# Ledger of designs, part 95: designed miniproteins, single chains

Each design is a single chain, and the fold is of that chain. pLDDT is the mean over its residues in the fold that is shown.

## One batch from the design tools (miniprotein)

Design m3313
Fold by ESMFold2-Fast:
Structure m3313 (fold): chain A 62 residues (1-62)
Amino acid sequence: ELEEAKERIRRVLDAQIANGDAVLAAKGTSPEDIADVRGGQGARAAPEEVIELAAKNLVDLG
C-alpha cells in the first residue's frame, strides 16, 4: 500500500521533471541551466521524507 503509493509518486515526479525539462528546453534554456535548477550542487532537502509524507496522504485520501 504505502510502498505502491511511493512508487506512484516517484513515477509522477519523474514524469513532471521530464515535462518541465522539455518545456525549459523549448524556451531555449541550456541543458546545464536545467540541471542546475533540477538538482543544484547541494543535497536536496529531505526528498525521501517528502515522498513518504505525500504517499501517506495519497493512501489516506483513497
Scores: mean pLDDT 60

Design m3314
Fold by ESMFold2-Fast:
Structure m3314 (fold): chain A 77 residues (1-77)
Amino acid sequence: DLRELARRLAELYGAETVVLTPPSKALEVAKAVNGKVQGAFDGLAFVVSDKKLSEEEIKKAFELGAVAIYTGGEFIE
């Protein structure tokens, strides 16, 4: 369950944003959202940020290959 994974990671890191992405795309996504690649689990990398993403950052992350985003209490896929 990607929603529950993203929520738990946001709680663990005290982060406003978690982006789940293929590992091969993690660095590009992190740069686009001003986040950090914190690790990977079960074939997904997770990028965290202490800021809520803008609509432009959300769109860019998905264009770069993000599979799901948790930001500002909302889950998007």
Scores: mean pLDDT 84

Design m3315
Fold by ESMFold2-Fast:
Structure m3315 (fold): chain A 82 residues (1-82)
Amino acid sequence: KEDLLKHVTPAQIQGKKFVIRGSATFAGEVSVVLRELGADVQAVLSSRLPKETVEAIAKQNNATLLDDVNPDNLIGIIKKLL
């Protein structure tokens, strides 16, 4: 839920580069919240793309990969941001 990301301070997120892979709707919502916190979201990618391809894109952009973004793993993803 969006409210979970609101507990993360801009100072923890600001200037960090992310590549997001997940369901189009949920990954899109996460990208909007991260951008509002000052993150540089490089790409929002379909869960249908191979993991290997997504990891390569993240490395090319020197970005943190938020892989398989869905409601069940959102807390685990937030822990990786902190």
Scores: mean pLDDT 71

Design m3316
Fold by ESMFold2-Fast:
Structure m3316 (fold): chain A 102 residues (1-102)
Amino acid sequence: MHRLLQGPDGSYYIENADGSRVPLKSEKMAELVQALIDLAEEAGVSVTLSYDSEENSIVITFSDGRSFRVSERKGEVFVEGDDGRVFRTLEEALEGVRAALS
């Protein structure tokens, strides 16, 4: 349903089913966002993406109301849960999201 796209300037975007696009700052951030979307879809949970231009972050909201912020600071990508937990590796982020979806 969602697609990862690359623009003519080399920028990455996630395209939602309605054709709206959420810009991604880096390939690492794109990979993490796609992995979280795949995990949510496997769990049968729909996903809404939004972009916070001030924080340069993507907020992923699950249909059950839980949300995760994916951010890049100083070249490092991390995921923050709505409970304030921060995950700094892809493995930790996926495990945290799986636990939240369970």
Scores: mean pLDDT 70

Design m3317
Fold by ESMFold2-Fast:
Structure m3317 (fold): chain A 77 residues (1-77)
Amino acid sequence: AEKELEKLVKLLEEAGLEKDAEEFRKLADLAAKGIDKEKNLKEMNEIVTKAASQIKDPQKSLEVAEIGGRLLGLIAS
């Protein structure tokens, strides 16, 4: 989970979404601790969806969606 989080954050930063990367890291930490889990997971999903739609490179867009979906699933379980 931690390695996947770091990879996703780097992909977001490389796409110019540095503020979204920082917010995603914060939301993931809170959700993993069970703090406002449903709300934080929703906000994380919104960041992933936005990033995937904004990233020009279809391979990188898919990587963001795949890693984001996996992280959301792991935290939600």
Scores: mean pLDDT 82

Design m3318
Fold by ESMFold2-Fast:
Structure m3318 (fold): chain A 66 residues (1-66)
Amino acid sequence: MFEEKLKELRELGDKAAASTDREEMLQLVRQMEELALEFAKVANDKQREELMKLLAEIGRKIAASL
C-alpha cells in the first residue's frame, strides 16, 4: 500500500542520514531512488505530491548529516 511504501522510504532515509560511510550512504540513496521511481510509475497526482514532500524531507536530513 501507499503508506507502507512511504514508511520504507522514510526508514531508508533515516539509515542514510545516520550512516558515517559515504559509500553506504550512496548505496542507501540509490535504493531510495529506485523505490521512489517504481512508486512514481503507479502513483496518482496526490500520492506523487506526498512522495515528493517526503523525499525533500529526507534530503534535508541527509544534507544536515554532512
Scores: mean pLDDT 78

Design m3319
Fold by ESMFold2-Fast:
Structure m3319 (fold): chain A 85 residues (1-85)
Amino acid sequence: MEEKYREFVKRRVLEKTLEELKQIAKSVINALKYAAKEFPEYKEEFDSLIKRIEEALQANDKEGLAEAIADGVVFLRKVMKEKLK
């Protein structure tokens, strides 16, 4: 399942600097906001993920930011695969 992909994404983003992760986080937040608009049935899940990324970003928590980014990317991929049958 998506577990291996999530671990791969988390590992890859942890190799980035905090500054690079902050830029990636902003891009991921924008992607999740767009997805919440396109797939309103998943809006609550996307909003929860956005909040987690924003909280980690404000805390300057590199590990928490990488974890939240990985969760956001994995969930976005699941929704896109489901809708792009």
Scores: mean pLDDT 81

Design m3320
Fold by ESMFold2-Fast:
Order: C-alpha cells, then sequence, then structure tokens
Structure m3320 (fold): chain A 73 residues (1-73)
C-alpha cells in the first residue's frame, strides 16, 4: 500500500544519523514495510532524479515516497 512506502521511507530517515537517505536505504526500508517492487522502484528513481550525488534529504525523500505511493494505483 502507499502507507507502507511512506512508513518505510520515514523509518529510513529516522535510522539515518544525518537525516539523508540513499536510494538503496529507502528501497530496503520500504520493502520491509510491505511496499511492492513497483512502488520501491518509483521511490528509488525519484531519489536518483532529484539527488544525482546519491543523498536525498528529508524533503527529497518525502517527495519520492509520494511518487512511490502513486505507483500503487
Amino acid sequence: SGEAVEAGVRAALAASPDGRVTPGQAMDFALKAGATEEQVAAVAQALIDESPDGYGDEKTAEAAARKGREAAR
């Protein structure tokens, strides 16, 4: 569900000591929260697109989670 994507990304941010997440970290936490592979791929792509240096801050990660949620429709 979309809630699983949001919960997973939030958990990844909470586990990060500097409040940033890599696409891999966001994917792992979203999968553990019950997100589908399609949703997880959408989150990872959004993070890559917005953070070419490989680090998404809280704002970028929340935007990516919204895109992952929409992929569930």
Scores: mean pLDDT 76

Design m3321
Fold by ESMFold2-Fast:
Structure m3321 (fold): chain A 98 residues (1-98)
Amino acid sequence: MKYRITIRSVGGLDVAGATQVQSVVKVLKATVIRDGKVIAEVENPTAEQLAEVAGKAKEGDIVELIVEAESREEAERAARLAEATATGNAEVLSIEEV
């Protein structure tokens, strides 16, 4: 199933963190949103591309991931890994099936 994971970012994600997230889910799209505007996006990213795009996020920016997961529990696990491996404080705001 496809899920939208919305994260408030303070530091983005490194390659190791991106690799951990992508071990649980397939990331179909990553988007960084600042003041309601898309400032960076990537489709079907490698771990390096995901880390690069997420790394453009500043404090208060939104990072949106569209992921393909086997279940909601796998999408939630990927979201928790993104929070745990973030270079700053990251907060998952929502996980929605799309």
Scores: mean pLDDT 81

Design m3322
Fold by ESMFold2-Fast:
Structure m3322 (fold): chain A 58 residues (1-58)
Amino acid sequence: MSGSQMRRAGRLLRDNTSLSPETIGRILRDSQGDVDRFRRLAIDAGVPRSVVDDIIRS
């Protein structure tokens, strides 16, 4: 994922989930722009797979 895609993903997580800004920041940092890592970290944080996939498709 590009930096712009990661910024958009962070905004969509904030708008569509109850995750704290700290948790969102950790997901973005630890994913390191990798989409599969982003998906895994978001699901582990309690985001439904369908929501994660919608964010990735956006």
Scores: mean pLDDT 82

Design m3323
Fold by ESMFold2-Fast:
Structure m3323 (fold): chain A 100 residues (1-100)
Amino acid sequence: SAVLKELQEKDIEFLKHLLEKLKKLPDEEERQKFLQKALKEDPLYVPGMTPESFLAMTLSRALYLNNDDLVELVQKILKLVGLENPSINKLLELHSSLKS
């Protein structure tokens, strides 16, 4: 739908801006603090949402929608903030396998 496409485009733009700001921060701790602040300004923010839960949810949505640009952006952010974990890495591997 047109609405779904617009939402994906807004997500990509938001994550691109977030990525560029995170790259300018010196370490993973400061990047996580910045991300936690940025999440509170998101219209979809739910009280108790963590950077890890936000990124996992966004990645799951990106994988479901088969949006490779969104997947790549979330993966880059996960790496920069030090929130990569075995479960997330397995999801990325399974997604890559299903596309071949």
Scores: mean pLDDT 76

Design m3324
Fold by ESMFold2-Fast:
Structure m3324 (fold): chain A 61 residues (1-61)
Amino acid sequence: MKEVIELAIAVYEVSYKRNPEDEDVIRGLIEMVERGLKAGLDVEAYRKKLEEARKQLEKLK
């Protein structure tokens, strides 16, 4: 379970870096990181990614 979430986060992170204005990618990244954190993947790097993705999504509104 956690490994699948980590892989999903990595895939969305790569997509986000290539297209940082894609709202679907940003939302997917936010959702996967939030799920990871709740599942016990409480790593500072993931918290930082979540914060950055949320700020970018708000900027695009």
Scores: mean pLDDT 75

Design m3325
Fold by ESMFold2-Fast:
Structure m3325 (fold): chain A 66 residues (1-66)
Amino acid sequence: SAAEEERKKAVNRVANEAFEELSKVLPDEEAQLKAAEIGKYFWKLTETKSIEEAREEARKKLKELV
C-alpha cells in the first residue's frame, strides 16, 4: 500500500538522520543502537500520528539523547 511504503521510507530517513547526528558525538556502535531506537519510536508514533507529527516528536527525542 502507498501509506505503508511512505512510512517505510520515512522510518529509514529518520533513522539515518538520527545516526548522522548521534555519530558526531557517540561511538558508531552506540550511535547505531540509539538511531535504531529513534526509528522504532517514530514507527510506533506513525500508528496514531501523521508522518510529519511523528518526525517532529522523533526529532525532540533525538535532542534529548545528544
Scores: mean pLDDT 84

Design m3326
Fold by ESMFold2-Fast:
Structure m3326 (fold): chain A 96 residues (1-96)
Amino acid sequence: SSRLERLQEETVRALLAGDFERARELMRKAFELAESDHEKVEIAVRIVERLIELGAPLESLRQAVRIAIELLLEYVENVTVATGGVLRLIGLELDA
């Protein structure tokens, strides 16, 4: 959705600015708009992929992955979906 896309863009901007508390709140709002546990994982992955695409500082990338993992563990009830999401995020960080 347009609202989800804007929240993702705002989250990326906050992460690039080093505003990690704002980034966490924006990602939380995006998760609340998600229809499914799978969509929450896709939101987190897209945010991290966008940071990599933009050549974000390694610290911003690392903080983004940490925040995303913490929120996935908080908001994703399906253990298999949560585990898959965490592994995808760790893979993105290791390849960066």
Scores: mean pLDDT 88

Design m3327
Fold by ESMFold2-Fast:
Structure m3327 (fold): chain A 55 residues (1-55)
Amino acid sequence: MQAENDKMLQENVELLRKMGRDDFAEAVKRVYEATTNLSVAKDLLEKVKAYLEKE
């Protein structure tokens, strides 16, 4: 569902900005906005979240 992806995008953007990676947050948002395939968008967001949680 697109709403689930939108929520994950916001969570990832907030985490990135909290870490001082505003440029990366904007890059993730831009890629998500350009992505028309929901499965690809979800995979991207899940990978970003995993990297942020592990550091």
Scores: mean pLDDT 73

Design m3328
Fold by ESMFold2-Fast:
Structure m3328 (fold): chain A 85 residues (1-85)
Amino acid sequence: SEQEVRELEERVEELLKQAKEAYDNKDYDTWDKVMDELDDLIKRGVALLDQAKADGDTALAGRVGAVIQRAHIEVYRLTTDLPYK
């Protein structure tokens, strides 16, 4: 579970970097795929959080929750820079 949390953190960082590069290059196909994968990772993180809570692992639950929250903040930051139209 600690390894899964670490892999989640690293993957989120790499995808955020790819999203910014795609945006700068107007590569909307890559941007769309990266956003879809980020959404999937956040959903998996929520499942890991629920499992940690069920196991009574408060420390692990806190770490997973922090990762999910950070991913949401960064995605929001990236998307607020894009013109809607």
Scores: mean pLDDT 77

Design m3329
Fold by ESMFold2-Fast:
Structure m3329 (fold): chain A 94 residues (1-94)
Amino acid sequence: SALEELEATLAELLAAVGAADAAAQRRMESLWREFRRAYEAGDLQSAFALFVEMLGVAAEVARRLRAEGREDEADHIVALATRAFELFQRLLAS
């Protein structure tokens, strides 16, 4: 359940990032694949680091959008990234 909600939220986050920056979307997709491999292997430390790096890419895109006056798009990305982090914390608590 928490993993399925995380995957759904990340799909929305990737789409929101991709609408602004296709290269950032591809980088996040690569980090998500590495995260899944680490998580499936039980390497929670690597999974945490990869997840944080992925959210860092989204945060950088949001920062750039704000600098460009694209506040609504930036706020949407931040809201999705915040939800993804909350779901990830619940996943690790299980």
Scores: mean pLDDT 88

Design m3330
Fold by ESMFold2-Fast:
Structure m3330 (fold): chain A 79 residues (1-79)
Amino acid sequence: SLEYVLQPTPELSDEEVEKALKGAREYLEQMKANNTPIEQVELILDGYQTAAALSKNPKVKKLFEEIAKLAKETLEELK
């Protein structure tokens, strides 16, 4: 899953955040190219929204919120 691909740590550097966001973008683009069912992108969106809501570390929370935004944008493009 996307979460296993990214595996963010609580003490992320700016470079690690940038790499995680790039990985998320590439993964979502591959899902679009492969005509992945909308339901799979919805699961990714829901997962990262939940993870962001539960995160106490502000940097990790922001990273999950940004990935959720990317998933939402991908979902809107697939509709």
Scores: mean pLDDT 76

Design m3331
Fold by ESMFold2-Fast:
Structure m3331 (fold): chain A 92 residues (1-92)
Amino acid sequence: STLSITLPASVLNAAAGAAIAAYIKTSDYDAITISLPSLTSVSAAAISTIANAVIASNKALTLTLAAISAANLASLNAAVIASSGKLTVTIQ
């Protein structure tokens, strides 16, 4: 089963990443889409925590993001590669 949620977060800090990771681990859904249309800042630690939760739970996650900086894109790209296809990022 698939779940789609939209979060009003403008910053994906370590605490927000931990909350998303906990939700991924405990949810009954095999595929989750999280939309962050107001996101302007992303922590590498948050992305790592989310990617590790996706890998550990053997679920698929799609993150749909507003446009982000080149530095944040590098961190997201590393996490996507590390996830072996479990984490997908879409930029609007």
Scores: mean pLDDT 74

Design m3332
Fold by ESMFold2-Fast:
Structure m3332 (fold): chain A 133 residues (1-133)
Amino acid sequence: SALDLLRALYVAGELAGRVGIENVSVREVAERAGVSERTARRAVGLVRRILNREPLPKDVTPLEVAAAVTGYAKGLGLSPLLIGLINRLILETPDEQLQEVTYQIVQLLEDYKAGKISEEELIEKLKEELSKL
């Protein structure tokens, strides 16, 4: 179901934030999300595409991207405020800009993970991106 895929995307994202995408187990995602290995494999594949800035499938939804990226932010240990802001930004992005905005958010999250920007700077940059919509 669509809800199964969203749960799997969030769990796959969270594990990717904690251990890195290359260390994410499809079986662990399936078990934690309560979904089939097929659904978990699809979720891990989409999270990998997002984090590697690979072209997103044309049928990908803002809800699916939001689940993956907010999961990733949670895995990185970000505050509920930041996770909510990321969710809002993705859901308010027009379909034509979804891939570009997603890649910008992922880059900001990676800069935060690497210690290149503070949480406060991350919040301000995300608010700036939201203001451009």
Scores: mean pLDDT 89

Design m3333
Fold by ESMFold2-Fast:
Structure m3333 (fold): chain A 79 residues (1-79)
Amino acid sequence: MEKLKKEIVENFEKAIEQARRLLAQAVANRDRETLETLRDGLLRVRPAIEKAAEKFDLPELVERHDALLAEVEAALASL
């Protein structure tokens, strides 16, 4: 279980990094379509993140996911 938890956290960190890069690029380019796609993607995977957080006792996964979603929504509102 511990090894699987570590792999989940590492994969989650990589996904968050990729999403943050996309967010930064979309904001710089004022690309609303990319921001909407990113928001929709984050909303779609949220139930899976919740299940992983509950199963592996990793509440920070949901917290960090929701924080990123809020950043994307704020970027959309600022365009």
Scores: mean pLDDT 85

Design m3334
Fold by ESMFold2-Fast:
Structure m3334 (fold): chain A 60 residues (1-60)
Amino acid sequence: SDGSPRSQLAVIRRTLLERGLAASEAAVEAAVARYLPLLEATTDPDERNRLLQEFVAEAR
């Protein structure tokens, strides 16, 4: 699937882990748990983009 928050976070998670850009697997899992419900609740594209940026920063 594409375009869903869950799918977007799954792709980013995989990329960060495979490229060694994540602080740890636990950090990525904690970031997913925090940001997935926020992304699923958000209808504003600007807020969604901001949340994705914060997710990446927290997972690094």
Scores: mean pLDDT 82

Design m3335
Fold by ESMFold2-Fast:
Structure m3335 (fold): chain A 62 residues (1-62)
Amino acid sequence: SEVEQVQQRIRFVQDQLQRMQELLREAEADPSMPQEIVDRLKQAVETLQKRLEELERKLRQL
């Protein structure tokens, strides 16, 4: 069903977001980490958060 497909995608995005947030935290804690890496991880986290919000909104409309 479409509901099941959206729920599976939500779980996938949540797992990716958690991993990216952990990597960002570790990168920000490392003073030798290039700023470009930190910035890319921040962008990835923001993109995944927006995607998750869109999927959750879609699920509520189904």
Scores: mean pLDDT 87

Design m3336
Fold by ESMFold2-Fast:
Structure m3336 (fold): chain A 89 residues (1-89)
Amino acid sequence: ALEEDPNNAEALLEQGKKYLEEGKLDKALEYYEKALKIARERGDRELEDRVLENLGEVYRKQGKFEEAFRLLTETAVKELEEAVLSVLS
């Protein structure tokens, strides 16, 4: 990437949440997808999980229930795996 700023992904996530709260679903989706791309490129699983949860909520509000269910299931599986690893550590 031409510029890597860890704070940019967090800022994109927070801006997406603001748009989601304002009912601007298309803008929320745009910002969450940008944050997800950065999180995945950096291997930031915690940020990826937070973005996927919020993306699921956007799709749910848009009536795209299949996409929402898929993303919520993905985050739930990751949270369960991390909880198991935390107990074993």
Scores: mean pLDDT 72

Design m3337
Fold by ESMFold2-Fast:
Structure m3337 (fold): chain A 90 residues (1-90)
Amino acid sequence: KKKELEELLKELEKAAKEGDSEKSKELSTKIMELGDPDGAKELADLAAKYYSSHPESSKAIVKSLGLVKDPEVAVHTTGRLLRAIGDEIE
């Protein structure tokens, strides 16, 4: 599972850098489907990192975070992401 998460994260970062929102959404969804709590955290960090340069990719990643089944993890990662994006922009 961890190795699969790492591979998907590498592919997602490449897609985000290329501005491919469709690929970013697909890969982010696959990461969330793995059910790894670290996946949600890594997705939030990548979305925040690319929000200014590739907002379309960042938004696609944020969409996949809605698939988090654990309410505590969902609230924490979403809150962290929104705060990081807010601080980065304004």
Scores: mean pLDDT 68

Design m3338
Fold by ESMFold2-Fast:
Structure m3338 (fold): chain A 68 residues (1-68)
Amino acid sequence: SHMEEELKEQLEKLKKEIEDFKNGIATVNKRFDELLAKADEATRQRLEEARNHFNDLIKKILEKLKKL
């Protein structure tokens, strides 16, 4: 039971680290929004493509992490 309690505490710490990771992703997306507001048409299209690829990859990572 003591080993099970320690494992639960470590899993809760991992979940908190994943939450911090999600907050980091939100910061990156905010920076994309700031750059998109300032960009010309050609740069905006490139930024939107990069943001979409980034968020698609992050979605796949987070979906796998939900199994924890």
Scores: mean pLDDT 83

Design m3339
Fold by ESMFold2-Fast:
Structure m3339 (fold): chain A 67 residues (1-67)
Amino acid sequence: MDEQLQRLADLLRSQGISDEDVQRVVDLEAQAEKALEAGDRRTARQLVSQAVGLVLRSIGDLIDEEL
């Protein structure tokens, strides 16, 4: 858990994503893991989808800035 979140944060930072967005993604992922542990797969899926959407948006913004 903690090691995976740390590696995710490192990867996102290496892609030029802001520390604020990295922290939001990590928080959403941690919340999703808690929901999974509680057996709430629906909430976990929604949280993961939100985290993925945030990452894709941040990467998209970085690509657009290079244009």
Scores: mean pLDDT 75

Design m3340
Fold by ESMFold2-Fast:
Structure m3340 (fold): chain A 83 residues (1-83)
Amino acid sequence: MTLEEKIKEALKLVPGATLKEDGKSFVYKGKEFTIEYDDSLDVLASYDEEKNVIKINPKLAEKITDVEELAKVIQYAADIATE
């Protein structure tokens, strides 16, 4: 899988999320999020409140072999954003 395909599969596993046709955006608790890549992050994923995007470190994401682990990290970032 490419990294992009892996992220798309992970988004399908986020409970309560509706994946959009582009495979890079989803709706969670009535809020729309876009996935962006940022290799300067110190963490695997981070939420950008001003842009309403979830940023993923591609270097760290490529090391994750289990898409369920990526799904949990994305869900955690989205949960912070919806509080």
Scores: mean pLDDT 77

Design m3341
Fold by ESMFold2-Fast:
Structure m3341 (fold): chain A 67 residues (1-67)
Amino acid sequence: MKEEALALLEKAKEEVLASDLPQDVKDQMVAVLNEARERVAAAKTDEEVREILRETVGRLQAIYAAS
């Protein structure tokens, strides 16, 4: 779970950087993904990892909707 989540977050970061989104949106999304990566790396349970991913998706959606 944890290794899969870290791989998913890294891929998401690469996709954001390769996208046609405005630079300020990319910067905000990358910051959220970097924070999520650190939180997942520190997580002790699969439940904590799932909660971090859920919160991260919500934050990314909010940034995209505000763009």
Scores: mean pLDDT 84

Design m3342
Fold by ESMFold2-Fast:
Structure m3342 (fold): chain A 82 residues (1-82)
Amino acid sequence: GPPLSERERERLGAILSTVAGILIAAADFLLKNNLVTEKDIEDFRRALEGLRAEAERHGIDDPVLRSLMERLEKLIEEAEKK
């Protein structure tokens, strides 16, 4: 496909960060309420892999996005230990 402009990359980075933030909020809610299922863990793992793949594909190296993806990974790891 056509390469993204700098503005489009900034916009995509913001969108990916928003998605990561929503996933973190959802994972945290499920963990705090002891509602996590194996399917939730699989779905969050797939979502995190998708975020990483999109960031890599478009050359997005955003420290905010990186930090959010790391936080999501830690919540998934915590869920896997229960």
Scores: mean pLDDT 87

Design m3343
Fold by ESMFold2-Fast:
Structure m3343 (fold): chain A 81 residues (1-81)
Amino acid sequence: SGLEESLKRVIEALKTNVYAATMAVQAAYMVEKKVPATPELRERLERLAEAFEKHREEIYEVLKKAGYEASVKLLEELENK
């Protein structure tokens, strides 16, 4: 059960990271096209980053202890994109 709960947190972190990455790409495109970013877009990106960061360390620690070091490596690589 503990592992399942940790996997759920990992999935939520991945969802948050993917959504944040999508919003960041959209924001970058708007900047490149000289379109002003909306306050709403900036606020959403900040909230998503905060949510991911709050759970990141706990998620990675549990996965490493369970023997999923390769999965943690993958998540770290996704963070760098």
Scores: mean pLDDT 60

Design m3344
Fold by ESMFold2-Fast:
Structure m3344 (fold): chain A 86 residues (1-86)
Amino acid sequence: ASAGVTATGGGREAQDAAIKGLKEGGMEVVRSGYDDATGSAGALGRGTPEQAEKAADLGIKRMQEAGSTASGAAGDGKVPIAAPPA
């Protein structure tokens, strides 16, 4: 299972908060990133479905405490965060 957390207006601070929340939920962080131009930040973790639900909630709370507008989803691979092709 996977969980993704995304925020707008938080930039790097929101990215750090998302990563901390996902790790506290017991998930392995697979992807993270931020876009300085738009202020968007996010992280994607992988683990069990139960961990995904917990991690998404914790990530959202952490990002909101950091002063950003945050949203997230826990699901079975339903939140894609794409890296640019190398």
Scores: mean pLDDT 68

Design m3345
Fold by ESMFold2-Fast:
Structure m3345 (fold): chain A 96 residues (1-96)
Amino acid sequence: SANEESKRMSELVKEIRRLKKELEVTPDEEKRKELEEKIKEKEIELRRLISDLLTSAVNEALLKEIGRTKELEEEIKKLEEEIEKKVKEYEEKLKK
């Protein structure tokens, strides 16, 4: 669900911000490396969620465009049927 993915993204952003603030005040090199690794892991998860959300949004946009094309095809078909009907009526009038 897009809502669940959005909530998880918000959570990850907050977690990354917290870890980055902790990194800024951490003088220990070994602990800094652990924090940097945790930040990288959460950034990878965030990138995956963003990728999934973008893929979903692109698919929705494509489905809407396909829907519009079908509506236009149906309108063209109706117009062609009306033209054919009028042509037949005109041909009948010309025979009289």
Scores: mean pLDDT 73

Design m3346
Fold by ESMFold2-Fast:
Structure m3346 (fold): chain A 62 residues (1-62)
Amino acid sequence: GPEHAMRLRIAGEYVLGGDVVLPPEAKAATPGKQYLVLSEDEKTVTLYDSNGNKLATFPVEG
């Protein structure tokens, strides 16, 4: 739900500007670690694992 999207943004997960790029440190991170990527229009946030697999996409709230 919408609360889940906001919680992912503020959960302390690694967030990148852009929608597909993980820095080398993110790819080398502990297995199972998850990252948030903000879309170029800043309207959606996509959750990725450390291997670059897309897990979920959420609307940005506020």
Scores: mean pLDDT 51

Design m3347
Fold by ESMFold2-Fast:
Structure m3347 (fold): chain A 74 residues (1-74)
Amino acid sequence: SAEEAEIAVYRGVFEAEVREVLAETKDPAAQAELERLRAESLARLGAATSVEEAIDIVRETGRRIRELLAQERA
């Protein structure tokens, strides 16, 4: 469906963003937290049944990733 296709786009964008962040991250503790957030968020996205749910998951995870990166770059 169009909704399933749109959820797949959000998942793809999320996976690409996390992959890029992981490639740039050198701190083992930050890498471990990013991998944990990735696994948790991918599981939630896999269970998402609406675009709104997928958007909420991506926004929440994006916020947490930005907080983690701010701590690493400080």
Scores: mean pLDDT 80

Design m3348
Fold by ESMFold2-Fast:
Structure m3348 (fold): chain A 56 residues (1-56)
Amino acid sequence: STLEDYLKIFNEALEYGYELRLKLVTDDKEKFEEEFEKYKKEMIERLEKAFRERQA
């Protein structure tokens, strides 16, 4: 579906950004990883909610 296709592209973009930043962040790597996972989850939930509301 269009939602799933967009979620895949969005998730890939987030993961690329994460990997790029991880290479630059050496001191607070563990904290960055924890915050990234939280951010990723929140962004996916917001994206799904937005699509649901748009379809309602």
Scores: mean pLDDT 71

